# Designed miniproteins, single chains, continued (2): the designs that were tried, part 92

Each design is a single chain, and the fold is of that chain. pLDDT is the mean over its residues in the fold that is shown.

## One batch from the design tools (miniprotein)

Design m7191
Fold by ESMFold2-Fast:
Structure m7191 (fold): chain A 65 residues (1-65)
Amino acid sequence: DISSFSADQRAQIRQQISDIIQQRAYNMFGGTLSDATAQAAANAIIANADDPISAAIIQQAIARI
Protein backbone atom coordinates (compact mmCIF):
# COMPACT_ATOMS: atom_id res chain seq x y z
CA ASP A 1 0.00 0.00 0.00
CA ILE A 2 1.75 3.15 -1.24
CA SER A 3 -0.35 5.37 1.08
CA SER A 4 2.23 4.51 3.80
CA PHE A 5 4.88 6.43 1.82
CA SER A 6 5.44 10.20 1.95
CA ALA A 7 4.10 12.43 -0.82
CA ASP A 8 7.66 12.79 -2.17
CA GLN A 9 8.20 9.01 -2.15
CA ARG A 10 4.84 8.47 -3.91
CA ALA A 11 5.93 10.94 -6.63
CA GLN A 12 9.20 8.99 -7.01
CA ILE A 13 7.28 5.68 -7.22
CA ARG A 14 4.98 7.14 -9.90
CA GLN A 15 8.03 8.32 -11.89
CA GLN A 16 9.67 4.87 -11.58
CA ILE A 17 6.44 3.20 -12.80
CA SER A 18 6.48 5.58 -15.79
CA ASP A 19 10.13 4.64 -16.48
CA ILE A 20 9.32 0.89 -16.25
CA ILE A 21 6.42 1.32 -18.72
CA GLN A 22 8.67 3.27 -21.13
CA GLN A 23 11.39 0.59 -20.92
CA ARG A 24 8.87 -2.20 -21.59
CA ALA A 25 7.41 -0.27 -24.56
CA TYR A 26 10.91 0.25 -25.98
CA ASN A 27 11.75 -3.47 -25.57
CA MET A 28 8.46 -4.54 -27.22
CA PHE A 29 8.33 -2.26 -30.30
CA GLY A 30 11.47 -0.08 -30.30
CA GLY A 31 9.55 3.14 -29.61
CA THR A 32 8.63 5.36 -26.67
CA LEU A 33 5.24 6.45 -25.35
CA SER A 34 4.32 10.13 -25.03
CA ASP A 35 4.85 11.57 -21.53
CA ALA A 36 1.06 11.98 -21.19
CA THR A 37 0.44 8.30 -22.11
CA ALA A 38 3.16 7.07 -19.73
CA GLN A 39 1.79 9.22 -16.87
CA ALA A 40 -1.79 8.06 -17.52
CA ALA A 41 -0.60 4.42 -17.52
CA ALA A 42 1.35 4.95 -14.26
CA ASN A 43 -1.73 6.49 -12.60
CA ALA A 44 -3.90 3.58 -13.83
CA ILE A 45 -1.39 1.04 -12.44
CA ILE A 46 -1.45 2.76 -9.01
CA ALA A 47 -5.29 2.89 -9.08
CA ASN A 48 -5.43 -0.86 -9.92
CA ALA A 49 -2.86 -2.15 -7.37
CA ASP A 50 -5.06 -5.23 -6.74
CA ASP A 51 -4.26 -6.43 -10.29
CA PRO A 52 -1.25 -8.84 -10.18
CA ILE A 53 0.53 -7.17 -13.13
CA SER A 54 0.01 -3.69 -11.64
CA ALA A 55 1.13 -4.93 -8.18
CA ALA A 56 4.34 -6.39 -9.68
CA ILE A 57 5.17 -3.10 -11.44
CA ILE A 58 4.52 -1.12 -8.22
CA GLN A 59 6.80 -3.49 -6.25
CA GLN A 60 9.54 -3.11 -8.90
CA ALA A 61 9.21 0.71 -8.68
CA ILE A 62 9.40 0.65 -4.84
CA ALA A 63 12.57 -1.49 -5.06
CA ARG A 64 14.20 1.30 -7.14
CA ILE A 65 13.70 4.05 -4.52
Scores: mean pLDDT 80

Design m7192
Fold by ESMFold2-Fast:
Formats: C-alpha cells, sequence, structure tokens
Structure m7192 (fold): chain A 91 residues (1-91)
C-alpha cells in the first residue's frame, strides 16, 4: 500500500541520518535515493482524496533528507517526526 511505502521511506531516511552522522556520505546518498523512489511510487498509488496529505508527508521527508545532507540532524529528525505523525492520521 502507499502507507507502507511512506513508512519505509521514513525508515530509510532515519538510516540516512545515521549514515551521515557516522560520516558515511555514500551510504546516506544511496538511502536517500531509495527513499525518494518510494515516495514517487507512494504518490502514484495515492487516491485523489488523500493526495494533498500524502504530498505534505512526502515534502517533509524530502526536506528532512536535505537537512541531513547539510549536517542539520536535529531539524531532519524533527521533520521525520512530523511526517510520521501525519502518516498515523491516515491509518
Amino acid sequence: SYIELLKEAIRLSEEAIRAMQEGDILRAIGLTIRAIGLLQEALRLTPEEEREKVQEISDLIIQANRYAMQGKFDKAKELLERARKLLEELE
């Protein structure tokens, strides 16, 4: 389901933050690319009525990965937590 794809994108993004904190930039990039791919698939599978909310969740996850790549880990974690809370409202 698109919900499971969004959950996996958050999980991969949390792993990308850890990889960046450990200095493993290549691993972080790979995890981020995989997360973005899952977000694109989730949006494709999303019903019209949920599109706006799933887009907001997707945007938060993308922004979190951008902040992680900049070394802004606290901001990245905050955005993933916001994405997770919005996703829980869809369940």
Scores: mean pLDDT 89

Design m7193
Fold by ESMFold2-Fast:
Structure m7193 (fold): chain A 74 residues (1-74)
Amino acid sequence: SALDEEIERLLAELRELAARLDLSNPEHQRMAEGVAAFIAWVRENRASMSEAEKRTVRALMEHEIRELRAFLAA
């Protein structure tokens, strides 16, 4: 579905942003671990989600992308 394609696109964007983190920095390492855990949770649970739940997950992913962008800009 278009929603599943959008979720895959957002997962790819989260991975790309996480790859910009400096893993030698403990604060960046914790952020990378959090993002990795969130990606894993979305992948594990997506197949069992309703369309309404998938829309909620999309909104959460968009929020995580905004937070990660702000973190990287700081």
Scores: mean pLDDT 88

Design m7194
Fold by ESMFold2-Fast:
Structure m7194 (fold): chain A 59 residues (1-59)
Amino acid sequence: VDGVELDRVLAEIAALSTDPQIVVKAANAAMEALDAGKTPEEALEIARQVIKEYEEKKK
């Protein structure tokens, strides 16, 4: 994975939640997906799912 693509995915994740703990969990999940050979788009989708899950748990 190109470093520019990784930086873009992380920036997108940071924009999806105002909670830094949730952002960190989503970023870690996206990085694991990229390391496993998934595309940046797939990693971002996984991060969105993680954010949604943790935000729901916070309610």
Scores: mean pLDDT 77

Design m7195
Fold by ESMFold2-Fast:
Structure m7195 (fold): chain A 76 residues (1-76)
Amino acid sequence: SEGEEAARRGLEAALRGLAALKAGNYEEAQRYGAEGVRWGLEAVRAGLAAAGTGAALLGIGVSLEAGLKAGKPPLA
């Protein structure tokens, strides 16, 4: 189904983002994290709320942490 494809793509993107984050590739981590969010949200729209939300949250976490490490601290 479209939701299953979207959930799979979202999780794959978020996991690639996490791998990039661990490697110190923060720009790549932000891009894949954002991709995980987009596909995760599409999975939620297609009715896979749990899997889609999980992919989106991982993508958000990866993107946020990569941004904080690549850029300035939130309060600096």
Scores: mean pLDDT 82

Design m7196
Fold by ESMFold2-Fast:
Structure m7196 (fold): chain A 68 residues (1-68)
Amino acid sequence: MSDEEIKEAIIKKIKEVEPSVSDEVAEKVATGLLTGDDSVALSLLLQGKISAEALNAASRLKKELLAK
């Protein structure tokens, strides 16, 4: 699975858990998770632009896709 496919899967998961999250926020979170830059996702969480539930779901999906 390509990085682009993993990124799209993470964005889709965020939107599934919390449809109110903007496409721009979902994109930034997915990119941050893939590059290991947790500061972006944490900043957006603290600003209330993404919920902890959506962020945790995205992180779990990333681990599953990278494991196999």
Scores: mean pLDDT 80

Design m7197
Fold by ESMFold2-Fast:
Structure m7197 (fold): chain A 59 residues (1-59)
Amino acid sequence: MLADLSREELSLKLVQADKDGSGVLTKEQLRAAGFSDEDLADLGDTVSVSDLFQRWLAL
């Protein structure tokens, strides 16, 4: 549901998923934050928050 999220909503979901504050997220953390496997299909097992912003800001 990336197309339905504003930039602010996406930012909040990523911050919520990154409970460690490490700046690195796993697919498990992203699924727990409400992202689908379809949204995560192009991602590796771990991904940086910065990389996710760059990748999804173009949507």
Scores: mean pLDDT 70

Design m7198
Fold by ESMFold2-Fast:
Structure m7198 (fold): chain A 65 residues (1-65)
Amino acid sequence: MVKVTIENVSEEKKELAEEFKKKVEKAGENPEEKDYLLTPEAKEELQKLLENILEEKVKVTLEEV
């Protein structure tokens, strides 16, 4: 299972970050998506995508649990 951790999110944007987290973790339930999500490329793409959505700098960590 893939676990997503998002840090440095402002209070006003925590709900958007939580929805993003849930969507990524749900995608990680598929074995093919899980393998991709654990790559360095996926981490960088997801971090940049979330930063664009939230319009602020955040830290995204993806780990297998």
Scores: mean pLDDT 82

Design m7199
Fold by ESMFold2-Fast:
Structure m7199 (fold): chain A 77 residues (1-77)
Amino acid sequence: DDLERQAILAARRVLYTLKQHLDELGEEGQKLIDELETAIARVEAGDRSALPELRKAIRKAVDLLWEKGLPLIDPSA
């Protein structure tokens, strides 16, 4: 499932970026880390109903990073 795989990869990149900037993002960043980790775990356990929640959490995290002027870090790039 390419869409599932792409969502998980995007979520992991966003998680990495949030964790690198946790001191700057504070409580809001920690909440998004928790949301992303929960959604990733559900999708990886085979709960495909978690895919929309995973995509929503990715958007929230990307929006926060954009608002703070922080570039997305890709550990595979």
Scores: mean pLDDT 80

Design m7200
Fold by ESMFold2-Fast:
Structure m7200 (fold): chain A 75 residues (1-75)
Amino acid sequence: MSEELVAEQVREEARRLIKQARDALRAGNLEEAKRTIERLEALVDAAAALLGPEHPVVQELRRQVDELRAELEAA
């Protein structure tokens, strides 16, 4: 019960950060994109500590961080 509520909250917060990072990348604001991705990485690390690293939400968010990092490196 508590784990699912934490997972939902993490997913909502991550969605906001992912959108912010993508918007920054699209605008060419690489400094903002980098800072937002770092905030997302910190959120994923905190989520892994609370839910466990094998939790589906943690695994999904790690993949999204990797994708955003690749986009940042290509920009």
Scores: mean pLDDT 85

Design m7201
Fold by ESMFold2-Fast:
Structure m7201 (fold): chain A 64 residues (1-64)
Amino acid sequence: MSEGELMAIALELLGENKIVPREPTEPLSPAAVRVAETFGRALRLSPEEVQGLALAIQERAKEL
């Protein structure tokens, strides 16, 4: 999946206000982490919130 598609998923999750701190339950893809870190810098998210966003992006990408 492209970084643009992962970024679209991240924007959808942000619009749903579903960003919560989470420990990763599985290895995170580098692309999902990179997208989550990009939004984390812009929104000043905690490291745990960035991990939660990366995991949520990865989980939603698997459902598409």
Scores: mean pLDDT 74

Design m7202
Fold by ESMFold2-Fast:
Structure m7202 (fold): chain A 111 residues (1-111)
Amino acid sequence: MEEAVKALQDAVDRIRKAGEEFVKAYEESPEKAQEALRKLTEVAGDAVRLLRKIAAEHPEFKEAADRVAQAIGFIVGRAQALYETGASPEELKKAIDEGYERARAAVKELG
């Protein structure tokens, strides 16, 4: 379990970094934003697969795993909304910070 918690911690850190890179890319060009969004979606997918495995092997952590997944989904959903609708980059920056804090708090509950 300790290795899985560390892997989740690292995955959440990668999602935050990918989200920040997406905001920067969005401010530079549409082509860079598209590639950065793809990368963010990939790292988020990897984290969700790890969470699903943890919840299956450790049902006692299902609620905490669901909260991490919700926080990740919030970040990705806001990034997709910015890309599709031209939402504010400032709103996405706030969503990344809020989602990251929620994910980190939930990961601590896993041990």
Scores: mean pLDDT 81

Design m7203
Fold by ESMFold2-Fast:
Structure m7203 (fold): chain A 80 residues (1-80)
Amino acid sequence: SPEEEAEKERVLKNLEEIGEEWVKSLKKAIEDGYDAKEILEAAIEKLDKVTEELKKKYPEYAEKIDKIKEEIVAKLKEVA
């Protein structure tokens, strides 16, 4: 239905926005002298928990959620 498709798109967009915010936060923390490895590991762990919760709530979106997660992880590793 149109409502289901809109909800799906919103969930995916929110995940992408969270990822972009975390990448910016990681860059700022590194610039401020925090341990890049520790912050990166914490960010990846939080992302894993967020995406697992989303997949439990929206199992039909699991493949797209995993793809966005992989893209966010790649960006986080690139800036660390």
Scores: mean pLDDT 82

Design m7204
Fold by ESMFold2-Fast:
Structure m7204 (fold): chain A 69 residues (1-69)
Amino acid sequence: GVSDDLAVALIQAIRANDTETALKALEELSKLPAAQVEQLLKENPELRVLLGQIQKYGSPELVQAAQKL
């Protein structure tokens, strides 16, 4: 679904150090209902790990966008 496509896009963008694509994917994910975002993170452990890495090492823009999830 759309959320799965966004999760894949975000994972790929983070791994490629593509900040613009990662920010766009995070913004789209933040528009989803909180319950859907929680389910997506539960189903995608890799995304959860990468979001943790953004919180520790990411740019201020990426950290702020990730915190909105």
Scores: mean pLDDT 80

Design m7205
Fold by ESMFold2-Fast:
Structure m7205 (fold): chain A 91 residues (1-91)
Amino acid sequence: AAATLRPEAASYASGADVVLRVEGLAAGPVTVHLAPAGSPEAAPIDAVRDAAGRVTLPDNGLAAGRYVASVEDAAGRRTTPAEFEVLAAPP
């Protein structure tokens, strides 16, 4: 079965933790591939998939906009892509 990815929320404030739900990958070290929507280039972020299937990106420093994420485990298995939005920090 294909590994799947789902953000726990559709949108996150800048500076909030982004929590991604992962099904079908092993627990442990993972790489999060994160790109602005419509960009061909993904930035790799080292992270950990916990025993409950969560990957947390703490204190996101992302600019406001839409993002596409996928997660890859140490064995090279990759999730389906998932989208979320980052909102500007309140004034």
Scores: mean pLDDT 79

Design m7206
Fold by ESMFold2-Fast:
Structure m7206 (fold): chain A 91 residues (1-91)
Amino acid sequence: MIDRIRELYLEALRKAQAGDLDESVRMLQEAIDLATKGIEEATRAGDYELAQGLANLKAELESFLDYVRTAPPAQVQDLAGAEAEELEKRL
């Protein structure tokens, strides 16, 4: 679950870097929805470590989604490129 959400986040970052902000927003929302479902499933299973990890990732996704919606496109593209490079090192 968490690796799939990270892969979606990376793809959303690459879309934002390319200037495809609408597609980036769509993918970020999909990743947030998956994280929300994953938190519910992990909590029901008693996997509180996974639930906390997913909650932290969801917060990162929501913060970036807000940034994409509110910041100038050029700044979004620059930040998205830097964040994508850092995330790729952790995958």
Scores: mean pLDDT 84

Design m7207
Fold by ESMFold2-Fast:
Structure m7207 (fold): chain A 94 residues (1-94)
Amino acid sequence: VVPTPEQRGELTMKLVAREDLGQPVTVTIKSSLDPSQKVQLLGYWMDGGPQVRWTLLKTEEQLAQPEISFTIDTSGIQLGDTDGYAGARLLPVS
């Protein structure tokens, strides 16, 4: 069965103000997957402004849970004069 968006979890985003860059950002991913299912967590950074760029920051594998807290380290990210967004997505692993 191909997971629906509700079964895979949605992309969750947190605004990170330029002054808060370098602080850990925690995003919560909700999933209805079986707890025995392995999942891959993908952490992204999106630059603010008219040109949206997504940068993959980290990947982790774990077992699925109804709510997963995924922490993204923004300390290595260079920002211009714009705020950005940290995002996370969950994918099932076969």
Scores: mean pLDDT 64

Design m7208
Fold by ESMFold2-Fast:
Structure m7208 (fold): chain A 98 residues (1-98)
Amino acid sequence: TGAEKLAAELQEIIDDLNLDKVTPSQELLQTFIDELNKRSNTKYLTFAALDLNGDGTVTVRQIHAVVSRSKEPLPAALVAFLEATLAKDPNAVIKIKP
């Protein structure tokens, strides 16, 4: 259920911010996640299921693993941001709440 909702919210953000037309970076990936959290009715729960230790961060590797196994195809722009971030820093983390 979380992956389907996430896919829809991510596509809306990509369309609104034209993220498919910009160069991927970790800073833009963080902006992407911040915007998703801001727009969601359950903003503090977005990616929360991936935060297994409850520290308010999720590894980019964990997000990529969920994307790769999703029953719903997630937007290509998200995959590009994840892969670009992992290529620069395989231990990169994203903050999902303050």
Scores: mean pLDDT 67

Design m7209
Fold by ESMFold2-Fast:
Structure m7209 (fold): chain A 88 residues (1-88)
Amino acid sequence: MAEIPEELVPESLRDLSQRERAALALLAQRGPLTTRQLAEYLGISQATASRIANRLVERGLVVRRRGRRATYYEVNPEALEAWLSGIK
């Protein structure tokens, strides 16, 4: 496995719980998801998924986007590009 330099991992990410890191990884792998979809994939309540998603938005790791029928959450493209560039 490639080692991700600490500089590419924000301070806020190091303070994240296992659930929060799992949510971030899921968003990176599957793209934009609603809090309901996050809850289903992680096996947690929608309330917990909403809390996790909003905390990731506060930390600048995830962006909240309004879709046609729902609000979606996705990994901040700038953060994702920085991580991918560092791993290469």
Scores: mean pLDDT 69

Design m7210
Fold by ESMFold2-Fast:
Structure m7210 (fold): chain A 99 residues (1-99)
Amino acid sequence: MTPLELIVLMIKTIYLLLEEGYSEEDIRKALIEALQTDYGLSEEEAEKVVDALFEYLKEMTEEEIEELLQADPEKELEIGKEFVEKYPELKKFVEKLLK
């Protein structure tokens, strides 16, 4: 899995968990812990990544969410690139996933 594919997977996962009735607080806590434990981000770095993921998802239209959920690998990489271009400060996250 590329770092861009992981970003897209996280956005999809947040959406699906919210639809299932999980709270934003519980989802944030789980993702922050996972990013620290599995990817070696600091708490501050993990919080910034999760904040950006929730902000990005909240700005998506229903049509864009449907496209995301049905995205082929090429479209997933495109969405991941758009996310990184919108949040260039998160390039450190992508760099850590390549180590």
Scores: mean pLDDT 79

Design m7211
Fold by ESMFold2-Fast:
Structure m7211 (fold): chain A 95 residues (1-95)
Amino acid sequence: SMEDLQKKLEEFIERALKAIEEAEEYSKKNNLSGGMLTHLILNKLSILYKEFVDKYQDPQLEQGLEQMMLIVMEGILQSVSLEETRQRMLELAKS
């Protein structure tokens, strides 16, 4: 159902934002370069994406997750806050 799809997308959003926040905190504590932080975020998000694709095996969810990944990457490139990125992702999940 659309409601089940939305819940799975919201679960992905929460886990993705948490992974980014943890990577940012780790980066600040260890004085990592912006490039190293970006690589850490991309690696964590790629693992999470694969986990959801493999677990649910849902092509419609996979398409939604690809759009979520693009929103996150654009947010990082444009220096958008995590809260603004979260709102953009949640709006897409409800669409």
Scores: mean pLDDT 84

Design m7212
Fold by ESMFold2-Fast:
Structure m7212 (fold): chain A 55 residues (1-55)
Amino acid sequence: SPELEALRALLDWMAANESLAALRTVADWMVQNAPAERRAEVRALADEALARAEA
């Protein structure tokens, strides 16, 4: 979906340009505020971005 693509792009950009603490805060907020049917996909995108930031 365009929304998930935009979210992936934002999280990937933050992983490259923001602190790990800022990325974690935003990722947590996005997962908590995601609709139940999208929460697993949003969590997966967040986990992917966090793994990239930690590498």
Scores: mean pLDDT 81

Design m7213
Fold by ESMFold2-Fast:
Structure m7213 (fold): chain A 113 residues (1-113)
Amino acid sequence: AEPTLEERVRRFFRLLARAIDEIAAKYNIPDEKRSALIKAVQEELDRLLAWLKENPDATREQVLGMVEEAVRRILEKARELLSPQAVEDFERIARTLLEQLRAGKPLEEPPPV
């Protein structure tokens, strides 16, 4: 069976959190900064899930817009906490996952960084 839109959203944010963990390991990022970014991802997921519950008739396009806005806020936080090179790697992964989500393709796990 094809995953539900909610299941795809949950998987999307789970893969973003994994990408943060791998980038933190690659760039030797302090645990405090890693935890702050993981928390930002979790807060954006919680916000989006609450919105989906209140908007059961939301279109796929509306949901995608909400995900894109969440990613924008997460990337803003990443730019405050991470080195420019770590931000570039994270932005690349986030954009790839957003393109897959938008295209209705299976969400692929981010490659090892």
Scores: mean pLDDT 85

Design m7214
Fold by ESMFold2-Fast:
Structure m7214 (fold): chain A 65 residues (1-65)
Amino acid sequence: RPVTPEDVARAKALLDSLKDADGRLVNKDGTGPITAKEAKEIADVNGDGVVDESGLRALRQAVAA
């Protein structure tokens, strides 16, 4: 289950949609902090239900670039 560029782009788009004006992670309703479910969906970059270090690294690089 290697992380693909498509997986990284999807995860980045999801992460960007959950940021407030200050760049803080918020829940999808903008009413409070990010939930564990939302954090897991972002961290599960390849969508296999498992958070892996390689996926997180790829997402971090995409966000920083």
Scores: mean pLDDT 71

Design m7215
Fold by ESMFold2-Fast:
Structure m7215 (fold): chain A 85 residues (1-85)
Amino acid sequence: PLQDEVQDLLDKNEDKLIELAQKYKDDLQELIDLAKELIKKNPDKSLEDLLNELVDVLKEKYPELSDEEALDLALLALGLALLES
C-alpha cells in the first residue's frame, strides 16, 4: 500500500521534514490539500509518479526551492495526505 511505503520514507527523513514543516507551517495545510487532490485525480499512479508531479507543482509555487528541498517538501505533503486517507 502507498501509505506503508510513504511512512517508511517519512521516518527515514524525519529531521529534514520537521525543519521543512516549521519553515512552511503557514502553507502546510494548503500543500496537504493539494496533495490530496493529486491523489484523487491519479488513483492508479505510483508513489514515484505522484511525488514527481507534486515536485513540479511545488517548484512553480516556490521557485527558490532546490531540487532536494522540493522533493522533501513534496514527500512531506504527499505523505501526510496519504496517511490521512
Scores: mean pLDDT 81

Design m7216
Fold by ESMFold2-Fast:
Structure m7216 (fold): chain A 59 residues (1-59)
Amino acid sequence: PPTRLTPEQEAIVREALKEASKRLKELGKQGKTLDDITAVSEEVAAEYRRRLAELERQR
């Protein structure tokens, strides 16, 4: 894994992992499927990329 992250980038990664965990727990309560897991993964990845792009834009 990359070891050279700024504190802001590290915070974004940590928040993305927390959000993914939360969404997976909610899907578990509702009976998740492979498609549901894939959709959550893509949505979390898109949000993570968006936040990193916004951070870079502000620098």
Scores: mean pLDDT 71

Design m7217
Fold by ESMFold2-Fast:
Structure m7217 (fold): chain A 78 residues (1-78)
Amino acid sequence: MKSIEELLEELEKAVAALAEATAVALTRQLIDQGADPEEIRRVLERVLEEIRRRGNEAEVAKAEQVVKASYAVIDELS
């Protein structure tokens, strides 16, 4: 079983890779293991801001979609 810290690091990598299904699955695992929903949101927001700083419009649009999908999981389960 992965720790909350390891899952948060994997979530950051999944969002950076624009991997929606992986980010959604990791968000579900984090909530299932008792991770703070606010901490998950902070990680998602931080990665999205880093992607926005790179200035690639297509990557930003995809990252926003990935983050929204992960937020929907938090809202459903929290």
Scores: mean pLDDT 84

Design m7218
Fold by ESMFold2-Fast:
Structure m7218 (fold): chain A 120 residues (1-120)
Amino acid sequence: AVTLTESGGGTFAEGSSVTLTGKISGADIKNYTVSWYIQRPGKPKEWVASILPNGTVEVHPRYAGRVTISMDVAASTVYATLSNLQKEDSGTYYFGLIDESELRPLEVVHEGEGVEVTVV
């Protein structure tokens, strides 16, 4: 089975940075686009950024200039950093895997359980 293990949550000061880590087991990370999402209470998941298998990074305009996302293929790990934290960045953050080898539309096929981030 594919497992996505997430870490790096907690309580952070406004204006600081958070780095969240997603470790993939049971699959080759290079076959996936890794997407990063935030979910706030009572709201749908909002896309933040993605890293493609070729290393291309795409960021939602709302987060432009504040996101760094990178992939360590040897460690099978993705690192996502959000800088200059705002109180509205509080929420549960999820990594999702989109299978680039499938003939299906862009669908998240594996998702982590989420990591809570609180900005104070």
Scores: mean pLDDT 83

Design m7219
Fold by ESMFold2-Fast:
Structure m7219 (fold): chain A 100 residues (1-100)
Amino acid sequence: EKLHELQKLILEALESDLSKGDEELRKKALEEAKKVLKKYLPKEEAEFAIKFIEDYLSVVEVSASAILDATAAALEFYGKTEEAKKLRELGKKYKEEDKK
C-alpha cells in the first residue's frame, strides 16, 4: 500500500510536465534523484522509486524539472520536507537552463 501511494505521487509529478527539455539536464537530474533517494528513503522504497522513474523515462520524455519534482514528492512523503525544497529549487534552475 505505501509503495502504491509512493508510485501515485511520483507519477502525478512526472505527468505534470511532459516537455522534452535538455537531455543532458535530464541525465543530471536522474543522477541527483538516484543519489538523494538512496540517501533519504529506506532501501526498498528507494530502489522502487528509482526503478519506477527510470522505467517511465524509457517510454516518456519529461523535463529535468519534472524528475526533480517527482523525487521531491517522494522525499516529502517520507517527511524529508527540507531536502524536498532543495530539490525543487534545483529543478527551477534546470528549467531556466532549458530556456537557453
Scores: mean pLDDT 80

Design m7220
Fold by ESMFold2-Fast:
Structure m7220 (fold): chain A 60 residues (1-60)
Amino acid sequence: ARLRVVVPEEAIDGVQALVAKMGGTAERTPDGLRVELPDQYVETFIANVEGIGGTAEVVP
């Protein structure tokens, strides 16, 4: 699945590390992070992002 993620700058490295552990990829863009990860981890990942005050949106 592909996601658009917005988190505080201090959380970016932690989010990128979490995505890598889930077997996905994360790329920093001007509007936040572009994340790709296996569908099985999407719900858990979104919950973690929201828990730190960020947002995560599944994109087509």
Scores: mean pLDDT 81

Design m7221
Fold by ESMFold2-Fast:
Structure m7221 (fold): chain A 91 residues (1-91)
Amino acid sequence: EEEVAKEIFEILKEVLEKAKKEKLPKEEVIKLIEKAAEEKAEELAKRLGVEKEKVRDALLSIIPVIENPEAAKPASEIAKELYELILEYLK
């Protein structure tokens, strides 16, 4: 699980850092995350030996935080780290 969390974190961190640099609107960031979940979840799940749904849900778990950071509650350590990156992106 820790290895899965690390891979998911790296993907989402890259997306959020790019979004901050390019000043992408939330709508575009959400689309990039949804695309990553659709395209990468199966491959990552197979490579890491975990369920596709677990990888997909981990990638999608930050969408509510991006949409409503103040109302969202981080559910995991990876979500907490991503929450901090999202807050930085929103500045």
Scores: mean pLDDT 70

Design m7222
Fold by ESMFold2-Fast:
Structure m7222 (fold): chain A 61 residues (1-61)
Amino acid sequence: MMVLVTDASGRRLPGELVDGLVHTVYEPGLDDRVTVRIGDEEVTAELVSVEDGVARFRLLD
């Protein structure tokens, strides 16, 4: 499922929600806590890992 990842610096990155984790391209300076838009919902997510230029976030609540 496609999602939009935004951070406090105004970055807007396309991402994908797979099995409860959001995957997006990692950019240097990307916040460890981001806002993920899933349809009409906005959910806070926390950085879990960065592997091979891909950041993985866990949705919070």
Scores: mean pLDDT 82

Design m7223
Fold by ESMFold2-Fast:
Structure m7223 (fold): chain A 87 residues (1-87)
Amino acid sequence: SSELLETIKKLLSTLSPEQAKLFEGVVAIALNYLNGNISEEEAIRLIEQIVPEELREEVIKLFKDLANGKISLIEFVEKVTELLKKH
């Protein structure tokens, strides 16, 4: 949706280049999972490969909450952004 794209653009503008690259990677993994292109297990494996060890548990938790419908994709990208900023 246009709302999702506008939210992503706004959040990206608040991140450093390194944080933006991690954000884009995590969002790409989440979208591939939601589109049925990869399994939950494969998505978690990919998150573990790109996300620093200190953030992995929290990012995986957010991904599982998204996968189980506990949070929206917009809420997911907002929460991931705040987590990356604290690192």
Scores: mean pLDDT 88

Design m7224
Fold by ESMFold2-Fast:
Structure m7224 (fold): chain A 98 residues (1-98)
Amino acid sequence: SSFAETVRRIAERIAERARPLSEELAELIRELGEVLVEAESVAETSEQKIRVLGLLFAALATVTSLEMGHMSVEEAIEEIEELKEEAEELLEELKEEN
């Protein structure tokens, strides 16, 4: 869908903003983005799509906090790893519901 393509582009931009600060963080965000694109592709309701967007914006907030010096690289990696786990859980829930 065109919205899955939008999610992919936003995730890629977030990953590229993180890359100068941490290659590991950038790759984790890229992996999170792949899960979110898949989740959006199986999402059917507005509520399900809002959940996908919520995780994407949480990743953006994490990178923004890191860029502003309000978060360490290690804390950002932990946050993105947790978001990736939540995204994988959401994807499995959506597959069961649809």
Scores: mean pLDDT 88

Design m7225
Fold by ESMFold2-Fast:
Structure m7225 (fold): chain A 57 residues (1-57)
Amino acid sequence: ALETDSVELLSVGEIVDYEDAEGNRLPLVEGGVVAATAEDSARIEAALAAAKAAVKA
């Protein structure tokens, strides 16, 4: 889950709110999501991939 206060996101584009099949709203950037640290980046990329897979049509 991305609901951790320790995760810092640096948006470099327009932020799009996306609601996955579980009802979780994720702030997704059109070009991608950028994190402040490499560890946070890996976590966000994994969660983003899972969210996109869930809503892939």
Scores: mean pLDDT 49

